# Ledger of designs, part 96: designed miniproteins, single chains, continued (3)

Each design is a single chain, and the fold is of that chain. pLDDT is the mean over its residues in the fold that is shown.

## One batch from the design tools (miniprotein)

Design m11325
Fold by ESMFold2-Fast:
Structure m11325 (fold): chain A 67 residues (1-67)
Amino acid sequence: GLMEAMEEAIRLAEEAGDPELAEELRKLKQEGGTADDVERLLTRAVITRGLTELAQRVGEVLKKHLG
């Protein structure tokens, strides 16, 4: 489900050396964020920080866990 996808995404961000994205994802998880909220966060990370490859990998994790 979404919670499992977000946990995987948090680990992926931490392993990629991006604690800021990991913290933002953890905050969304705690606040009951939706898949749309995560997509918006990833779009912002690409635009503001150039995290295109990491955002793509996180998106694939969401797709696998949510269908």
Scores: mean pLDDT 81

Design m11326
Fold by ESMFold2-Fast:
Structure m11326 (fold): chain A 79 residues (1-79)
Amino acid sequence: VAALQAAAPSPLLARLIALQAEIQETGAALRAAGASDEEIEARALELAAQAAKELGLAPADASPEEAARALEAAAEALA
């Protein structure tokens, strides 16, 4: 019923893996539709920022860049 142990040892790591897959899938779809690199980067930033806020790593009113940096710092701490 909960996240399987085989998926990830921690909820944060599981969410980061899911986020990476979501960013890759969204980026591939946008590229196939003819989106620019800037548009793809902006969508990746939005997804990362939203995940950081959902995980409590950044406040709800944080900028997308600030939230994404908080997520990167948390990911590096896990590595």
Scores: mean pLDDT 75

Design m11327
Fold by ESMFold2-Fast:
Structure m11327 (fold): chain A 93 residues (1-93)
Amino acid sequence: DANTLIAKGNALLANKDYASAATTYNGAATLALQNNDYTLAGTAYNNAGNAYLNASDLASAKASYTNAIAALSASPSPDAALLAQATTNLAAL
């Protein structure tokens, strides 16, 4: 499930395998969106953005943070803290 992929992404990130972590988090976001879990999708996309940023892939980081904002905003009750985090991360690029 999406949470299992987030845990795998976290392990890859801890090992500094940033590219694999980012890909794994994007997979988690896709599964979360299939289940209409917009908060989890936003979290996964934001984590993918952070992984891409650590890999110095600014274009993919920008795309991932943009996807995080879109996913969070699709919720009927957007998580304001996560939305602010993703917006701040995008603005810092």
Scores: mean pLDDT 89

Design m11328
Fold by ESMFold2-Fast:
Structure m11328 (fold): chain A 71 residues (1-71)
Amino acid sequence: SRQAELRQLVLQTTSLVIRAIGHELDGDLESAKKDYQQAIETLQQAQTLASPEEAEQLQKMIALLQERIAK
């Protein structure tokens, strides 16, 4: 279902973000950036399945991750 696919993409994003934070704490900024970029891509895919309200929340997450990799 649409909701099951959306949930899977959000869970995948969460795993990527947790891994990225781990890399940041270890000083591996290059690996962290790659994981954040993959998280952004999975969130963008999730937006295509999202309702308008869900899409607003996903866009906020995307913006936050984009800001992190710009540093």
Scores: mean pLDDT 87

Design m11329
Fold by ESMFold2-Fast:
Structure m11329 (fold): chain A 66 residues (1-66)
Amino acid sequence: SRYEEVAQRLREVSLQIAELRRRIKDRGVATPEEIAQMQKLLDEYSKLMKELLELSRKEGRNAAEL
């Protein structure tokens, strides 16, 4: 389902954020490229969270139409 696809993508984005944070911490400095990548990942995470919540609500309503 689309819910499962969005949930899986959220997990993937979360892991990418964690890995990027770890690299920055290990080096002690963030590059401009890493800052830009972090912003993109955080934006995608926010969008996916909103979509997941909306899908959850829609699926709950569809079950009630039976």
Scores: mean pLDDT 80

Design m11330
Fold by ESMFold2-Fast:
Structure m11330 (fold): chain A 66 residues (1-66)
Amino acid sequence: SVDEQVAALLAEAAALHEALLAGEVSPEEFRRGIDGIVARLRELGREDLAETLRTYFGAVVAAAEA
């Protein structure tokens, strides 16, 4: 279902965030991963979640690159 796909994408975003905090991925790799998840959320018709994630994780990337 779309809801199951959305839940999986949100879990993937959370896992990428944990990997960034652990130093397992670079900020650039994290940004690419989040951009892919945002694009997939848009394909599923969840523009609301896509914009929320883009805004939230944009701030996370900026902080991690500082």
Scores: mean pLDDT 84

Design m11331
Fold by ESMFold2-Fast:
Structure m11331 (fold): chain A 96 residues (1-96)
Amino acid sequence: GPVQQAIKKLKEAIEKGDTEEIVKAINELIKLVPDIEESQIPEIIELANEALETGDPEVARAVLELLQALLPKAPKELVPEVIGSILRAIGILLDA
């Protein structure tokens, strides 16, 4: 479905190291948040963390927006990890 295609595009953008494509893929996932199933959230969090490894402020901003939108849907056990990733994204933005 559309969410799985957006996840695939984000994976491909991260593998290429193209920060503009990463931002576009994350923005597509943000639009799809209402359609994201709980079972898809762990993979999206993992990809968000991989995207943050770029240290790019535009990527960090997009990740912050995505994780804030996903937080209400996140499984209870993943909430600490999501908060940690939000703080990491904020740290990148403050260092820019």
Scores: mean pLDDT 89

Design m11332
Fold by ESMFold2-Fast:
Structure m11332 (fold): chain A 64 residues (1-64)
Amino acid sequence: KKKEIAELQRKALLSKDPKEHEEYVEKIRKLAPGDKNRILSPEEISKLLKEAVDKAIEKEKEKL
């Protein structure tokens, strides 16, 4: 489930079409509803973002 949210966030960032971007944002909202600011501190959000980036880099290295 966390991997699915990370993939949707990555696709949203890479999307050049505003409508496509909005679709990914809506899917993220449905998968992770609620008060993210109270559940996750800014430090935890930063860690999750870094882990998602590191994971993407690891997968690219595996294919090389």
Scores: mean pLDDT 63

Design m11333
Fold by ESMFold2-Fast:
Structure m11333 (fold): chain A 65 residues (1-65)
Amino acid sequence: SEALEELKREAEERGDQATARAVDTFSKMVPDNESAALVGAAIKARELGDQATAELAKEKLEELE
């Protein structure tokens, strides 16, 4: 998923390695359900204090309708 790859890259660029690993994990756990992966990534990013990644995940989720 391009959206999940973008979230992972953005988190890595900011030095939020824990968030980047979480995004990668969700992408692999639900490869055919991008909405579920984005929801999981957004929740985990908020738990880790990465608000920027959480907001980006929400924007990508909204683009999916």
Scores: mean pLDDT 78

Design m11334
Fold by ESMFold2-Fast:
Structure m11334 (fold): chain A 72 residues (1-72)
Amino acid sequence: MLEVTSTATVRDLDGRVLKETVNVEQAPSVRDAPADVSGLPPGRLTVTVKHEAYKDGKLVESYEHTFDTEIP
């Protein structure tokens, strides 16, 4: 198992960081690790989720994805 650190960064339309959430868990791979992006503030937002997988304390894999959302 890998130790996966998932960082979710929520930004507004001006690129200002509104919320950052960090979750650490054991997973078989970085792509199978969940990221908690719940509780987003209202409005148009860009969410960037970065997954970093560690094995024996060393970074072995990193994956990042970005998506846009709108909360009424």
Scores: mean pLDDT 72

Design m11335
Fold by ESMFold2-Fast:
Order: structure tokens, then C-alpha cells, then sequence
Structure m11335 (fold): chain A 95 residues (1-95)
């Protein structure tokens, strides 16, 4: 399912962060944005909720990519928490 793929991408993002492989983490975050768009397109996240989550994801991704290396882990964790919230919302509406 899209939710399972999203969970796999979050795990891969977290692993990349732990390894300080910020390039791979960024790629996994971009792949997660594609999953997020598909969840919205399939009606698994309501449009009004999706708009709020999209704004938050864009902000957290910007913070992550623009962070100095010393803050990259913390900004990555903030992005990861937001990605998890996206899947929690999708799971709520998928049942």
C-alpha cells in the first residue's frame, strides 16, 4: 500500500540521517513527497488537511536543506516527525 511505502521511506530517511548521509536523506524525503501527493490524489487524506500538511512539509524540507551541517540532524528529525504525521492522518482516513 501507499502507507506501507511511506513507512519504508521514513525508515530509510531515518537510517540516512543516522549515517549522516544527507544526500540520501534528501532523496528519500523527495520520494515521500511523491507518496504524499498520491495519498491526496486517492482521497486518503482530506484536501483541507492535505493543504496544512503540505505547507508544513515544505517548510520543514526547506529548513532541512538550508540548515548548516551542525543543525542538519535536528532539522531532519523535525521533517521526519512531520512525515510520520502525514502517514498517521492517511491511516486514520484509510480505515
Amino acid sequence: SLIDRGQQLIQQFQQALQQKDYRSAYQKALEFLDVFQQLVDQGLIPEDVALKLSSTLDGKLFDFITAPPSQREQKGQDLLDTMQEVLDEAQRYAS
Scores: mean pLDDT 86

Design m11336
Fold by ESMFold2-Fast:
Structure m11336 (fold): chain A 98 residues (1-98)
Amino acid sequence: SITISREEALARLEKELEELFREAKRLGTEVRLLGVRFRTVPLAEARARAAESAARLNAGESNRVTILLPIGEEDGLVHYIEVELELSPELVEAAKAE
């Protein structure tokens, strides 16, 4: 199921950020949280944005990453949490390997 509660979505985000911060500490570097936003867009647009963000990260064109966490769908619209992070080059390479 793509639909999860806001509490569950935030708990998942918290775990993912905790693991990223832990890995940054291991590598002797930092992750910066730039923003957290709740978004609602057409499903096709949400998928396209996710694909573009992944492609840019994989291409090494940016050290800023946008994580899209889906929390629900209604009438062709996707509700999601958009998290913007700034990663060190070392974390970008680690993320590509995962």
Scores: mean pLDDT 67

Design m11337
Fold by ESMFold2-Fast:
Structure m11337 (fold): chain A 71 residues (1-71)
Amino acid sequence: SGIEKAIEELKKLADETKSPVARLGIRRAIELLEQGKVDEARKILENLLKHPDPEVQEAAKKALEIIDKYV
């Protein structure tokens, strides 16, 4: 149930973000979570935290907070 809630909240975050890089990264993390690959989903989002665009970093931070809350 936690992973399903994380996926729902991440889909909302992806829809709200206007950065194509952040949106694609969040969507990739959702695909991994749907497969039960939690650690791999975290790694995608951790890589986005290293992106030079502050908007991408902020979206990645919010996505990781969602995973930490529900998973």
Scores: mean pLDDT 86

Design m11338
Fold by ESMFold2-Fast:
Structure m11338 (fold): chain A 71 residues (1-71)
Amino acid sequence: ASPINNAADELADFYRDQGLSQDTINQAVKDFKEYFKDADEATLQAAVQALKADPSQSKAIFERFVQEQNA
């Protein structure tokens, strides 16, 4: 299985458990896969952990990870 697909699936399951709408989950998964498509496994794991730690603010955390990768 692809590491990114596994990470995205884990996030989708977590967000569903948190009560997020299907549209929000789909958007988050799409953004995650798009921005992290070439990320190494360590970056993927760190991003998943950060996003799960604070689901309400996770979008801001996710954006910071993307900025760091682009630096």
Scores: mean pLDDT 74

Design m11339
Fold by ESMFold2-Fast:
Structure m11339 (fold): chain A 93 residues (1-93)
Amino acid sequence: MKILTVEIDVENSPLTPEQLVAEIKRILEDAGLKVLEVKVEQLSPDRYRITVKAELPEGMDPLEAVYRITAALVEFGERHGVDVRVGYTIEEV
């Protein structure tokens, strides 16, 4: 089973942490991943680190998943005026 860990740094968000989590979860689920765990850490009043662990479906290319998630997060950031930085880690368990 492959687990994708997505680490998202969000700055200048007009959205609440709860709204950010809901939108990020939706983006990953729309990309076909099963969200297992979400952790939110406030780094400053205007900056959050959101760490999501998601199960990659059997037969899905990890690179394709990363591409779809990155594109959706960039669009989300542009649409809402939010600065988004994304990191990925893949582990086999």
Scores: mean pLDDT 83

Design m11340
Fold by ESMFold2-Fast:
Parts: sequence; C-alpha cells; structure tokens
Structure m11340 (fold): chain A 59 residues (1-59)
Amino acid sequence: MVHISLDANGNIGVSGKRASELTDEDLEQLRRAAEQSYAKAKRNLSSPQFVVDSVEKAR
C-alpha cells in the first residue's frame, strides 16, 4: 500500500510506489486525497471570510 499524506495547505504527498505501480486500491485512496485537497484549495480561494475581508478592505 502506498503512504498518502495531506497537509494543511492541501498538498498531497505520496511515497512507497511510482505512479506506474499503483493498484486500483491505491488509485481510490489517491482519488479521496485529491478530493480533500481540492476542497481545501476551493475553500481557500472561495472562502466567504476572504471575500468579505476583501470587500471590507476595498471600502
């Protein structure tokens, strides 16, 4: 099994196998990590607080 880690910034770390050696199980685990990474990136880019702060600062 590959070791997959996800940091606070949404970066995915993969160790133990090269991409060509990944099994269907490893790919499903990577897909889940990618979904969480995208969710974190989306929240950072589209955060209601960030948008509100940007509008308030523009006033």
Scores: mean pLDDT 59

Design m11341
Fold by ESMFold2-Fast:
Formats: structure tokens, C-alpha cells, sequence
Structure m11341 (fold): chain A 66 residues (1-66)
């Protein structure tokens, strides 16, 4: 029951467990994105010309498909 929303330049991922939120944050930061955790929500800043890594994109898809 994960929800993903794109709000302008910010990808908002909510409905995560603490472990899932920490994994998403870690991968986003490793990919060079500005990201933060707010409880069980992760917010990722997407810059112009940036794309999510394959690893981060796969994780988000897996979380959405559960």
C-alpha cells in the first residue's frame, strides 16, 4: 500500500515501512539526489536533466507492486 506522487520537482513516496523508507533514502542519496525522510514518507528532489537510477527505480516499482 505504497503511494507515489510527483509534486513539481519532488517525488513523494508514502505508506512505507521504516525499513523501506531508509532503503529509498539511502539509494536516493547514493544516486546524488536531495532526499529526506518524514516519518514513513520519503521526499526526493529531482533536478532538471536528472533521472532515477535503475536501482532506485526498481525499488520504487517493487514497493508500488506490493
Amino acid sequence: AVKVELKGDTLVISGLSKEEAEKVLKLAKEDGFEAKIEGTTVKIKIKEGDSLSEELGKLIKELLEK
Scores: mean pLDDT 76

Design m11342
Fold by ESMFold2-Fast:
Structure m11342 (fold): chain A 61 residues (1-61)
Amino acid sequence: AVSSLEEFNALPLEEQRAFLASIGLGHVEVPEAPFADLADLVARLDLDDEEALRLISALGS
């Protein structure tokens, strides 16, 4: 399971998409990694507040 931004950045695109789909974000277009921090990732994925919280809960503390 992916539990940090560093792990997410290390994944190939197909695995990044699979991870996002597993948390209900499979509809999101994934730009080229790496992402500098969680705020960069949230902004570049163009997430709403609920989607951002879901992602941060999966990859943050």
Scores: mean pLDDT 78

Design m11343
Fold by ESMFold2-Fast:
Structure m11343 (fold): chain A 83 residues (1-83)
Amino acid sequence: MEAIREAALRAVRRIAALAEAREGLTAAEEDLERAAEAIARAAEEAGAEATAERLAAMADELASVDPEAAAVLRELARELRAL
């Protein structure tokens, strides 16, 4: 659980940093933690493999719009499968 939450939090922070670099908008830490908790909860309820598949599918959809964010989601999916 905690390992998944920490991996999700790192990924969410990286995506937020990319958005900040492009738009100058800073995400609140509480919003980042809430997003990481949602991913960890999904992994607990549906399983790490099913959650990783969903994240990989989201990355594929984002690849043409935001390839850097897509790469972060693919990396998170790979980390979840390795657990």
Scores: mean pLDDT 78

Design m11344
Fold by ESMFold2-Fast:
Structure m11344 (fold): chain A 61 residues (1-61)
Amino acid sequence: GSEEQAIALKNLGDEFFSQGKYDEALEAYQQANEILLKVLGKEHPSLKDLEKKYLAALSKV
């Protein structure tokens, strides 16, 4: 389902981030965020954690 796809994208983003591939990490996190925002809502802890990861990656590019 869409939530399962979002989790996979988040994990992919984490892998890219650990490899220093920050542009690819940003793309994966953004896609995961769009899916989770529609499913879980803006204030969900998972979405807040993802936003922190996105901002961390953004600070590296």
Scores: mean pLDDT 81

Design m11345
Fold by ESMFold2-Fast:
Structure m11345 (fold): chain A 86 residues (1-86)
Amino acid sequence: DKKYEEALKRLEEALKRAYEEGIPITAYIVAEAVDLALNENASVEELVEEIRRLAEKEPADAPVLSLEEALELARDLIELRKKGEE
């Protein structure tokens, strides 16, 4: 479905921008960004701003993902949401 493909594309772009800006990304942040992209149809800019906002609130001991791990998790979460809808 084009909806899931477009959401994933926006998520991948937003995650890449967040990592370029040095924002620490956790699994929780990826899950929240997936939800925002699918339910609110958030733009890349809106996703980056929300990722930044969530990072400010994350506990200091939360495990940080690499960009590759974050992208893989985003893809897996989108695929799970797609399977639940189909």
Scores: mean pLDDT 82

Design m11346
Fold by ESMFold2-Fast:
Structure m11346 (fold): chain A 75 residues (1-75)
Amino acid sequence: SAAAEEILRELEEPRRRAIELLREKKMPEEYIREIEARYEEVLAVLNDSSVPTEEKLAALEAFFEYIREILEEAE
């Protein structure tokens, strides 16, 4: 579906860039593992056809907020 493809596109690039940045800054591997765990949770929501698009977007926004918080801690 177009909506799912748009969300996946929006999710993939920020996730990849955040992980690359954390590795470049030599942050503890725990931060990367936590991002990956939350990414899997978001993917489960995105792959559930019974979940409305609005709820999928909310899950995506929560994930990006978490990435922002972790990157702020990385300084």
Scores: mean pLDDT 76

Design m11347
Fold by ESMFold2-Fast:
Structure m11347 (fold): chain A 76 residues (1-76)
Amino acid sequence: SLQELLDELEAEARAKGLSENQIKQILTLARTMYSAGVSLEDIRKVAQELIDLLAKGEYTSSKTTKLMFSAINKAK
């Protein structure tokens, strides 16, 4: 379910030292992708990639936007 995925993503992000704001951002993006018809498998892949980028300090808003919109377009 979406809730199980959100719980897993929150736990992984927290374990990797992400801030509360970063965790909230990842969960919001996951919910947005789900509302757009993206599969739970593709949401997991995008969200895990973003968590890894944030943990490494390599995160940018443009990378996030491209990954999210690519997943949404594949779901159509």
Scores: mean pLDDT 77

Design m11348
Fold by ESMFold2-Fast:
Structure m11348 (fold): chain A 75 residues (1-75)
Amino acid sequence: SEEEAFKKYLDLVVEKLGLTDEERQELENRFKIRKERGMTVEDLKARLERGLAWLREHGARPETIAFYEAVLDAL
């Protein structure tokens, strides 16, 4: 489901960035607003795929590339 996919995305971001419970809650609230404005899982995937392509073209760190790949794989 879209809800489950968004949850997986948020869980990965929290894990990889080492966010506190308060920071997680702020991120969840921000994401909730985006969903209310009509953002779909496919919109998120497309945005992440464009970001990953840009990062690869501009020599981003392997750890950053791996993070984006893990997020996309989980969605």
Scores: mean pLDDT 77

Design m11349
Fold by ESMFold2-Fast:
Order: structure tokens, then sequence, then C-alpha cells
Structure m11349 (fold): chain A 61 residues (1-61)
């Protein structure tokens, strides 16, 4: 994954680095940042929000 990639969430996962939020499988977004800890910050198309989640929970479209 790299910045600018369009991605889909493949499994329900918890957001990292803030209050506990579940990011549901099936959400589509654009990668805004890739982190050295194996997490990725994604801007989701449906919500307009940002969430940082494990790269393992994402698939490139």
Amino acid sequence: LKVGDRVVVTEDTEAVGGPAKVVPAGLVGIVEAVHDDGTVTVRFESTGGLATIPASALEAL
C-alpha cells in the first residue's frame, strides 16, 4: 500500500491512536499516510472521516 491508493476494509477492525472505534468491513477510502508500525491512515469515501488501521485489514482496489 502507498499514499493515494484506493483501498477496501476486508474485516471489522479497531482504529488505532484515538478513542476505540470499529471500522466495518466493506468501507472504501484513499490512503493518506503509511506508518512504520504497519498501520495506514485512510480517508473513507462514505464518512469523509480519517481512521488509522492495520494494513493487514486493507486490500488495494
Scores: mean pLDDT 78

Design m11350
Fold by ESMFold2-Fast:
Order: C-alpha cells, then structure tokens, then sequence
Structure m11350 (fold): chain A 85 residues (1-85)
C-alpha cells in the first residue's frame, strides 16, 4: 500500500522535524492521472524563526512501498535540513 508507506514516512519525519523545532503544518496526497503518479505535498514551519517551506514529491504508482517510503523520507529530510539553515 503506497499511501500507507507514504504516511509512515511522513509520521517518522514529523517526529524528526519536531526534535529540530519544525512543525509539519500540512500534508496531502493527490493523484496525477497524466503521469500516473501520487503527488505528496507538504508545508513545514520553523517554530522560532517562522520560516516556512513547501514542497512536493512525485511517486509513481508502479513504485514499491519501500521506494515510496524512501522517496518521501528523503524529500522531507532535505526540506527539514533547508529550514534549519
């Protein structure tokens, strides 16, 4: 289940972000029929600085749950690292 793998990655990264003073303020999963992909959209906010960052990650529906998990986790990690600079 790709959505379950994405949700698992988001939950883990939300906890990681929280340790760095970052809130995951919003996330959504949508389907792009033209590319046959799931698009994960998220918004992060650094509590102390008020810096906000939004991003999107495409995940092919042909991907394995492990690939969906890793792609989502990597994208969120990169965004977290960008916010704490």
Amino acid sequence: DLKKAIEEAVKEMEEEAKKRGIDLVDYSISYDPDKDTLVVSFSLKHKDTGVELSGRVPIPVSASPQEAYERTKRALQAMIDSVVK
Scores: mean pLDDT 82

Design m11351
Fold by ESMFold2-Fast:
Structure m11351 (fold): chain A 66 residues (1-66)
Amino acid sequence: MRAFSEAVAEHNIEVLLRSDNEKARELAEQARASDDPVERTKLLLEGAVAVLEDAVKRTVERRLAE
């Protein structure tokens, strides 16, 4: 069985791959292809940040439109 950290990384990759953010999906694909845990974590973090930045931007735009 894979270590817990690997299972968590795989779960995060799947979450990012299902996102509507193209950059997040691209970064998740790179993370899935990487065998370096540090590089994988950096790519997953960048993907998560991209999704959060898009969500914040949409929330601000919605608030300003109201």
Scores: mean pLDDT 75

Design m11352
Fold by ESMFold2-Fast:
Structure m11352 (fold): chain A 88 residues (1-88)
Amino acid sequence: MTPEELEALKKAYEEGVKEGEEAVRREGPDAATARFRARLADLLARYRADPEGVTLEELKELARAAGAYYAASRERIERLKALLAAQE
């Protein structure tokens, strides 16, 4: 993997993070997390089935899905942390 390809994947991941944050605002953290988890699982299954046939564009799609799932699950955890902090 070239440095340019790695930067493209990083950018795709960062775009995914923004998409995840937008989805949390639109549909809530539980629904957003479930949707992105399902999408990420589907993409990972395709990657495992044919790792030699995966293109850079498909890896970028996987990176976006991973970023979105991370962002949505992070917002879900942060809301739980805020609730727990209010108890202390």
Scores: mean pLDDT 81

Design m11353
Fold by ESMFold2-Fast:
Structure m11353 (fold): chain A 84 residues (1-84)
Amino acid sequence: VTLSDEEIERNAKTLYYLASPKRKISLEKAKEIVRRVAEGKPLTDEERQILADAAEIASGKKVTPEQAVEAFREGLKNAAEAEK
């Protein structure tokens, strides 16, 4: 998925707020995670766990870090399509 800088910032803010109740991350870190997921690049274990924590908050259900990465990638694709 190819995201504009504005789309990266918007999605990073969403991730930042979703993760905040369980894990404090910087907005810069959230932007890095969004970029890596969008580009299909490998994430660290910590970054995968941040996505899993955010997914649990958003859905109310625990998911594996790998499931969270796939769900987030699909979410970024769907969000990019919704902005058309």
Scores: mean pLDDT 73

Design m11354
Fold by ESMFold2-Fast:
Structure m11354 (fold): chain A 58 residues (1-58)
Amino acid sequence: GLSAAQKAAIEKKRKKRLEVEVKIGMARIKLSLLSPDDPERPALEAEIAKLEAELKTL
């Protein structure tokens, strides 16, 4: 069976994954609301790419 420490580690990893997925979703919604020429668009796209890379390491 799983020890208390192993259960805590799994839960922490699951919570972190969910938080990153929520941030990606919110950033994508913001991106969809920006005009094509908005100067914040490239920065937001870079943030999404960084969050997706972080998600792959989890």
Scores: mean pLDDT 83

Design m11355
Fold by ESMFold2-Fast:
Structure m11355 (fold): chain A 99 residues (1-99)
Amino acid sequence: MSPLLRRALLAEVEAAMYRMQAAVLKRYEPDDPEALKKRIEALERAIRALEEAIRAIEEAVRAGEIDPAEAARRIANLEREIEELKREIEELREKLEAL
């Protein structure tokens, strides 16, 4: 595995860990204001990790280490995931304001 593709994979794993942290808080403390704040923070960190994965994939394309069509597909999936997380954060912020 190329160093850039390894960086992308590690960033995707980091994002998955933050998403898991948010999911655990949702399961056990769905209405706690402090848990809602921690969920927002975890999802924001997941977004930053996914953005790092996208940057690493773009660098791998420039280095010739990944097929451009495969890279474009992976980036599109990561961008879709980022938009889903942004929507979840806004829903959580609205819920926190309603408490």
Scores: mean pLDDT 89

Design m11356
Fold by ESMFold2-Fast:
Structure m11356 (fold): chain A 71 residues (1-71)
Amino acid sequence: SAEEEARIAEGERLLAQGRYQEAAAHYVPLLSSADPAVRARAYEGLGRIAEAQGKHEVAALFFRAAADARA
């Protein structure tokens, strides 16, 4: 939906600015989306936030969840 795309775009913008908590607030609601492509992109966003915070194991779990959502 346009609302989900806007959430993804805003999350990407905030992530690029290092505003990780605010970026996550846009991604987390999308984990409940009926669209697996939207859920995958939200997991990818959360994985990149975790990587930026040095949480490499957590990031790996999010990237796996993104791959699983696309399968």
Scores: mean pLDDT 89

Design m11357
Fold by ESMFold2-Fast:
Structure m11357 (fold): chain A 84 residues (1-84)
Amino acid sequence: MSKEEIERTLRGAIETAGSKDPLDREIGISMLRMTLSVSLLDPSKKSLQESLEAAKKMLPLAAKVDPEVAKELERAIKELEKKL
């Protein structure tokens, strides 16, 4: 998956997680976690770097949408950094 595809998927997940509907919020957080967890399953260093860069670029959007969504993204970023 390209960096641009990861950014697009994360944007959709973040926007959904910012929903006022509790179910949509849970779906959005799950999508965010799944998108980044795929990069942890069998990643090349390049794949990890691209996912990390995409996640870091989306962090300001997550913070604007919901601080809890930003915390989830920050946790995923830390897990990606540990694998590098």
Scores: mean pLDDT 77

Design m11358
Fold by ESMFold2-Fast:
Structure m11358 (fold): chain A 64 residues (1-64)
Amino acid sequence: SPVEDLLRGAEQVREHIKELEEKGKESSKGTPKDSEENKKKMEELIEQGRGAVRQLLESARLES
């Protein structure tokens, strides 16, 4: 179903975000200053991702 495909896509995005967070922690070993900026960027990307998922789910609901 279209809704299930969208949920699967959202789950993949969440998994990729987790992988990026793990890589970010590994890479942040040398630079405390960069760590705060990377964290803020990551939070902004997560918020944008949540907004996109919300819109996709709303579209699927209207078309389903």
Scores: mean pLDDT 66

Design m11359
Fold by ESMFold2-Fast:
Structure m11359 (fold): chain A 62 residues (1-62)
Amino acid sequence: KKGLINGQLVTVGEYFEMLAKVKNKSVREVINEYKEILAKFLNKKSVSGKEVKEEILKMYAP
């Protein structure tokens, strides 16, 4: 994905809110799932919310 949803450039926060609604989960739950996946990918025990935002920006907004 290119940071574009329904023809709009969205922030990382807005993206997680949209995902939470689609998955019928809280924003916190979706962020925690992503932190777990990212920590595993980066070979870390845990990652901060700031690190999650930075990695998503790299993926969707070069």
Scores: mean pLDDT 62

Design m11360
Fold by ESMFold2-Fast:
Structure m11360 (fold): chain A 72 residues (1-72)
Amino acid sequence: MLEEADKAAKETMELKRQGKLTKEQAEKTARILSRAASRLSDPITSAVYKGIGVNLLMSAGYSFEEAMKIVR
């Protein structure tokens, strides 16, 4: 779960750096991060995972409002 979230974030950040990040890939990773965040007891770490998801979605062309709905 946490390992899957970290791997997904790393792979998606690499795609972003290469200019190959798609909305579909960003959404898949953001949903993995959101699920990991919802299972964390630490609110700070949970907020960090959700924040990474929002930033990846916005980098792929989603608005802040759309990104927030996906990581809800």
Scores: mean pLDDT 79

Design m11361
Fold by ESMFold2-Fast:
Structure m11361 (fold): chain A 77 residues (1-77)
Amino acid sequence: MVLRFRIIVPKDDPEAIEKIKELIEKHGGRVLSIREEGDYYVIDAEVPLENVKGLYEEIKKATNGKARIADGEVIEP
């Protein structure tokens, strides 16, 4: 099982996207898409369900709590 989720992060940190990508990959996930929405980046990603909590905590830490995580859906194989 994987969780498909969305991360919304302000563009005020140009390194935020690369940090988030590295954290997703570190936790066994993958980035599906990255797009720009006004002053924000919107990242769609998947991660193994067992790794979700660790990934979310590391994203929050890396973005100083500025990233918002929205609309998680569990995808069964």
Scores: mean pLDDT 78

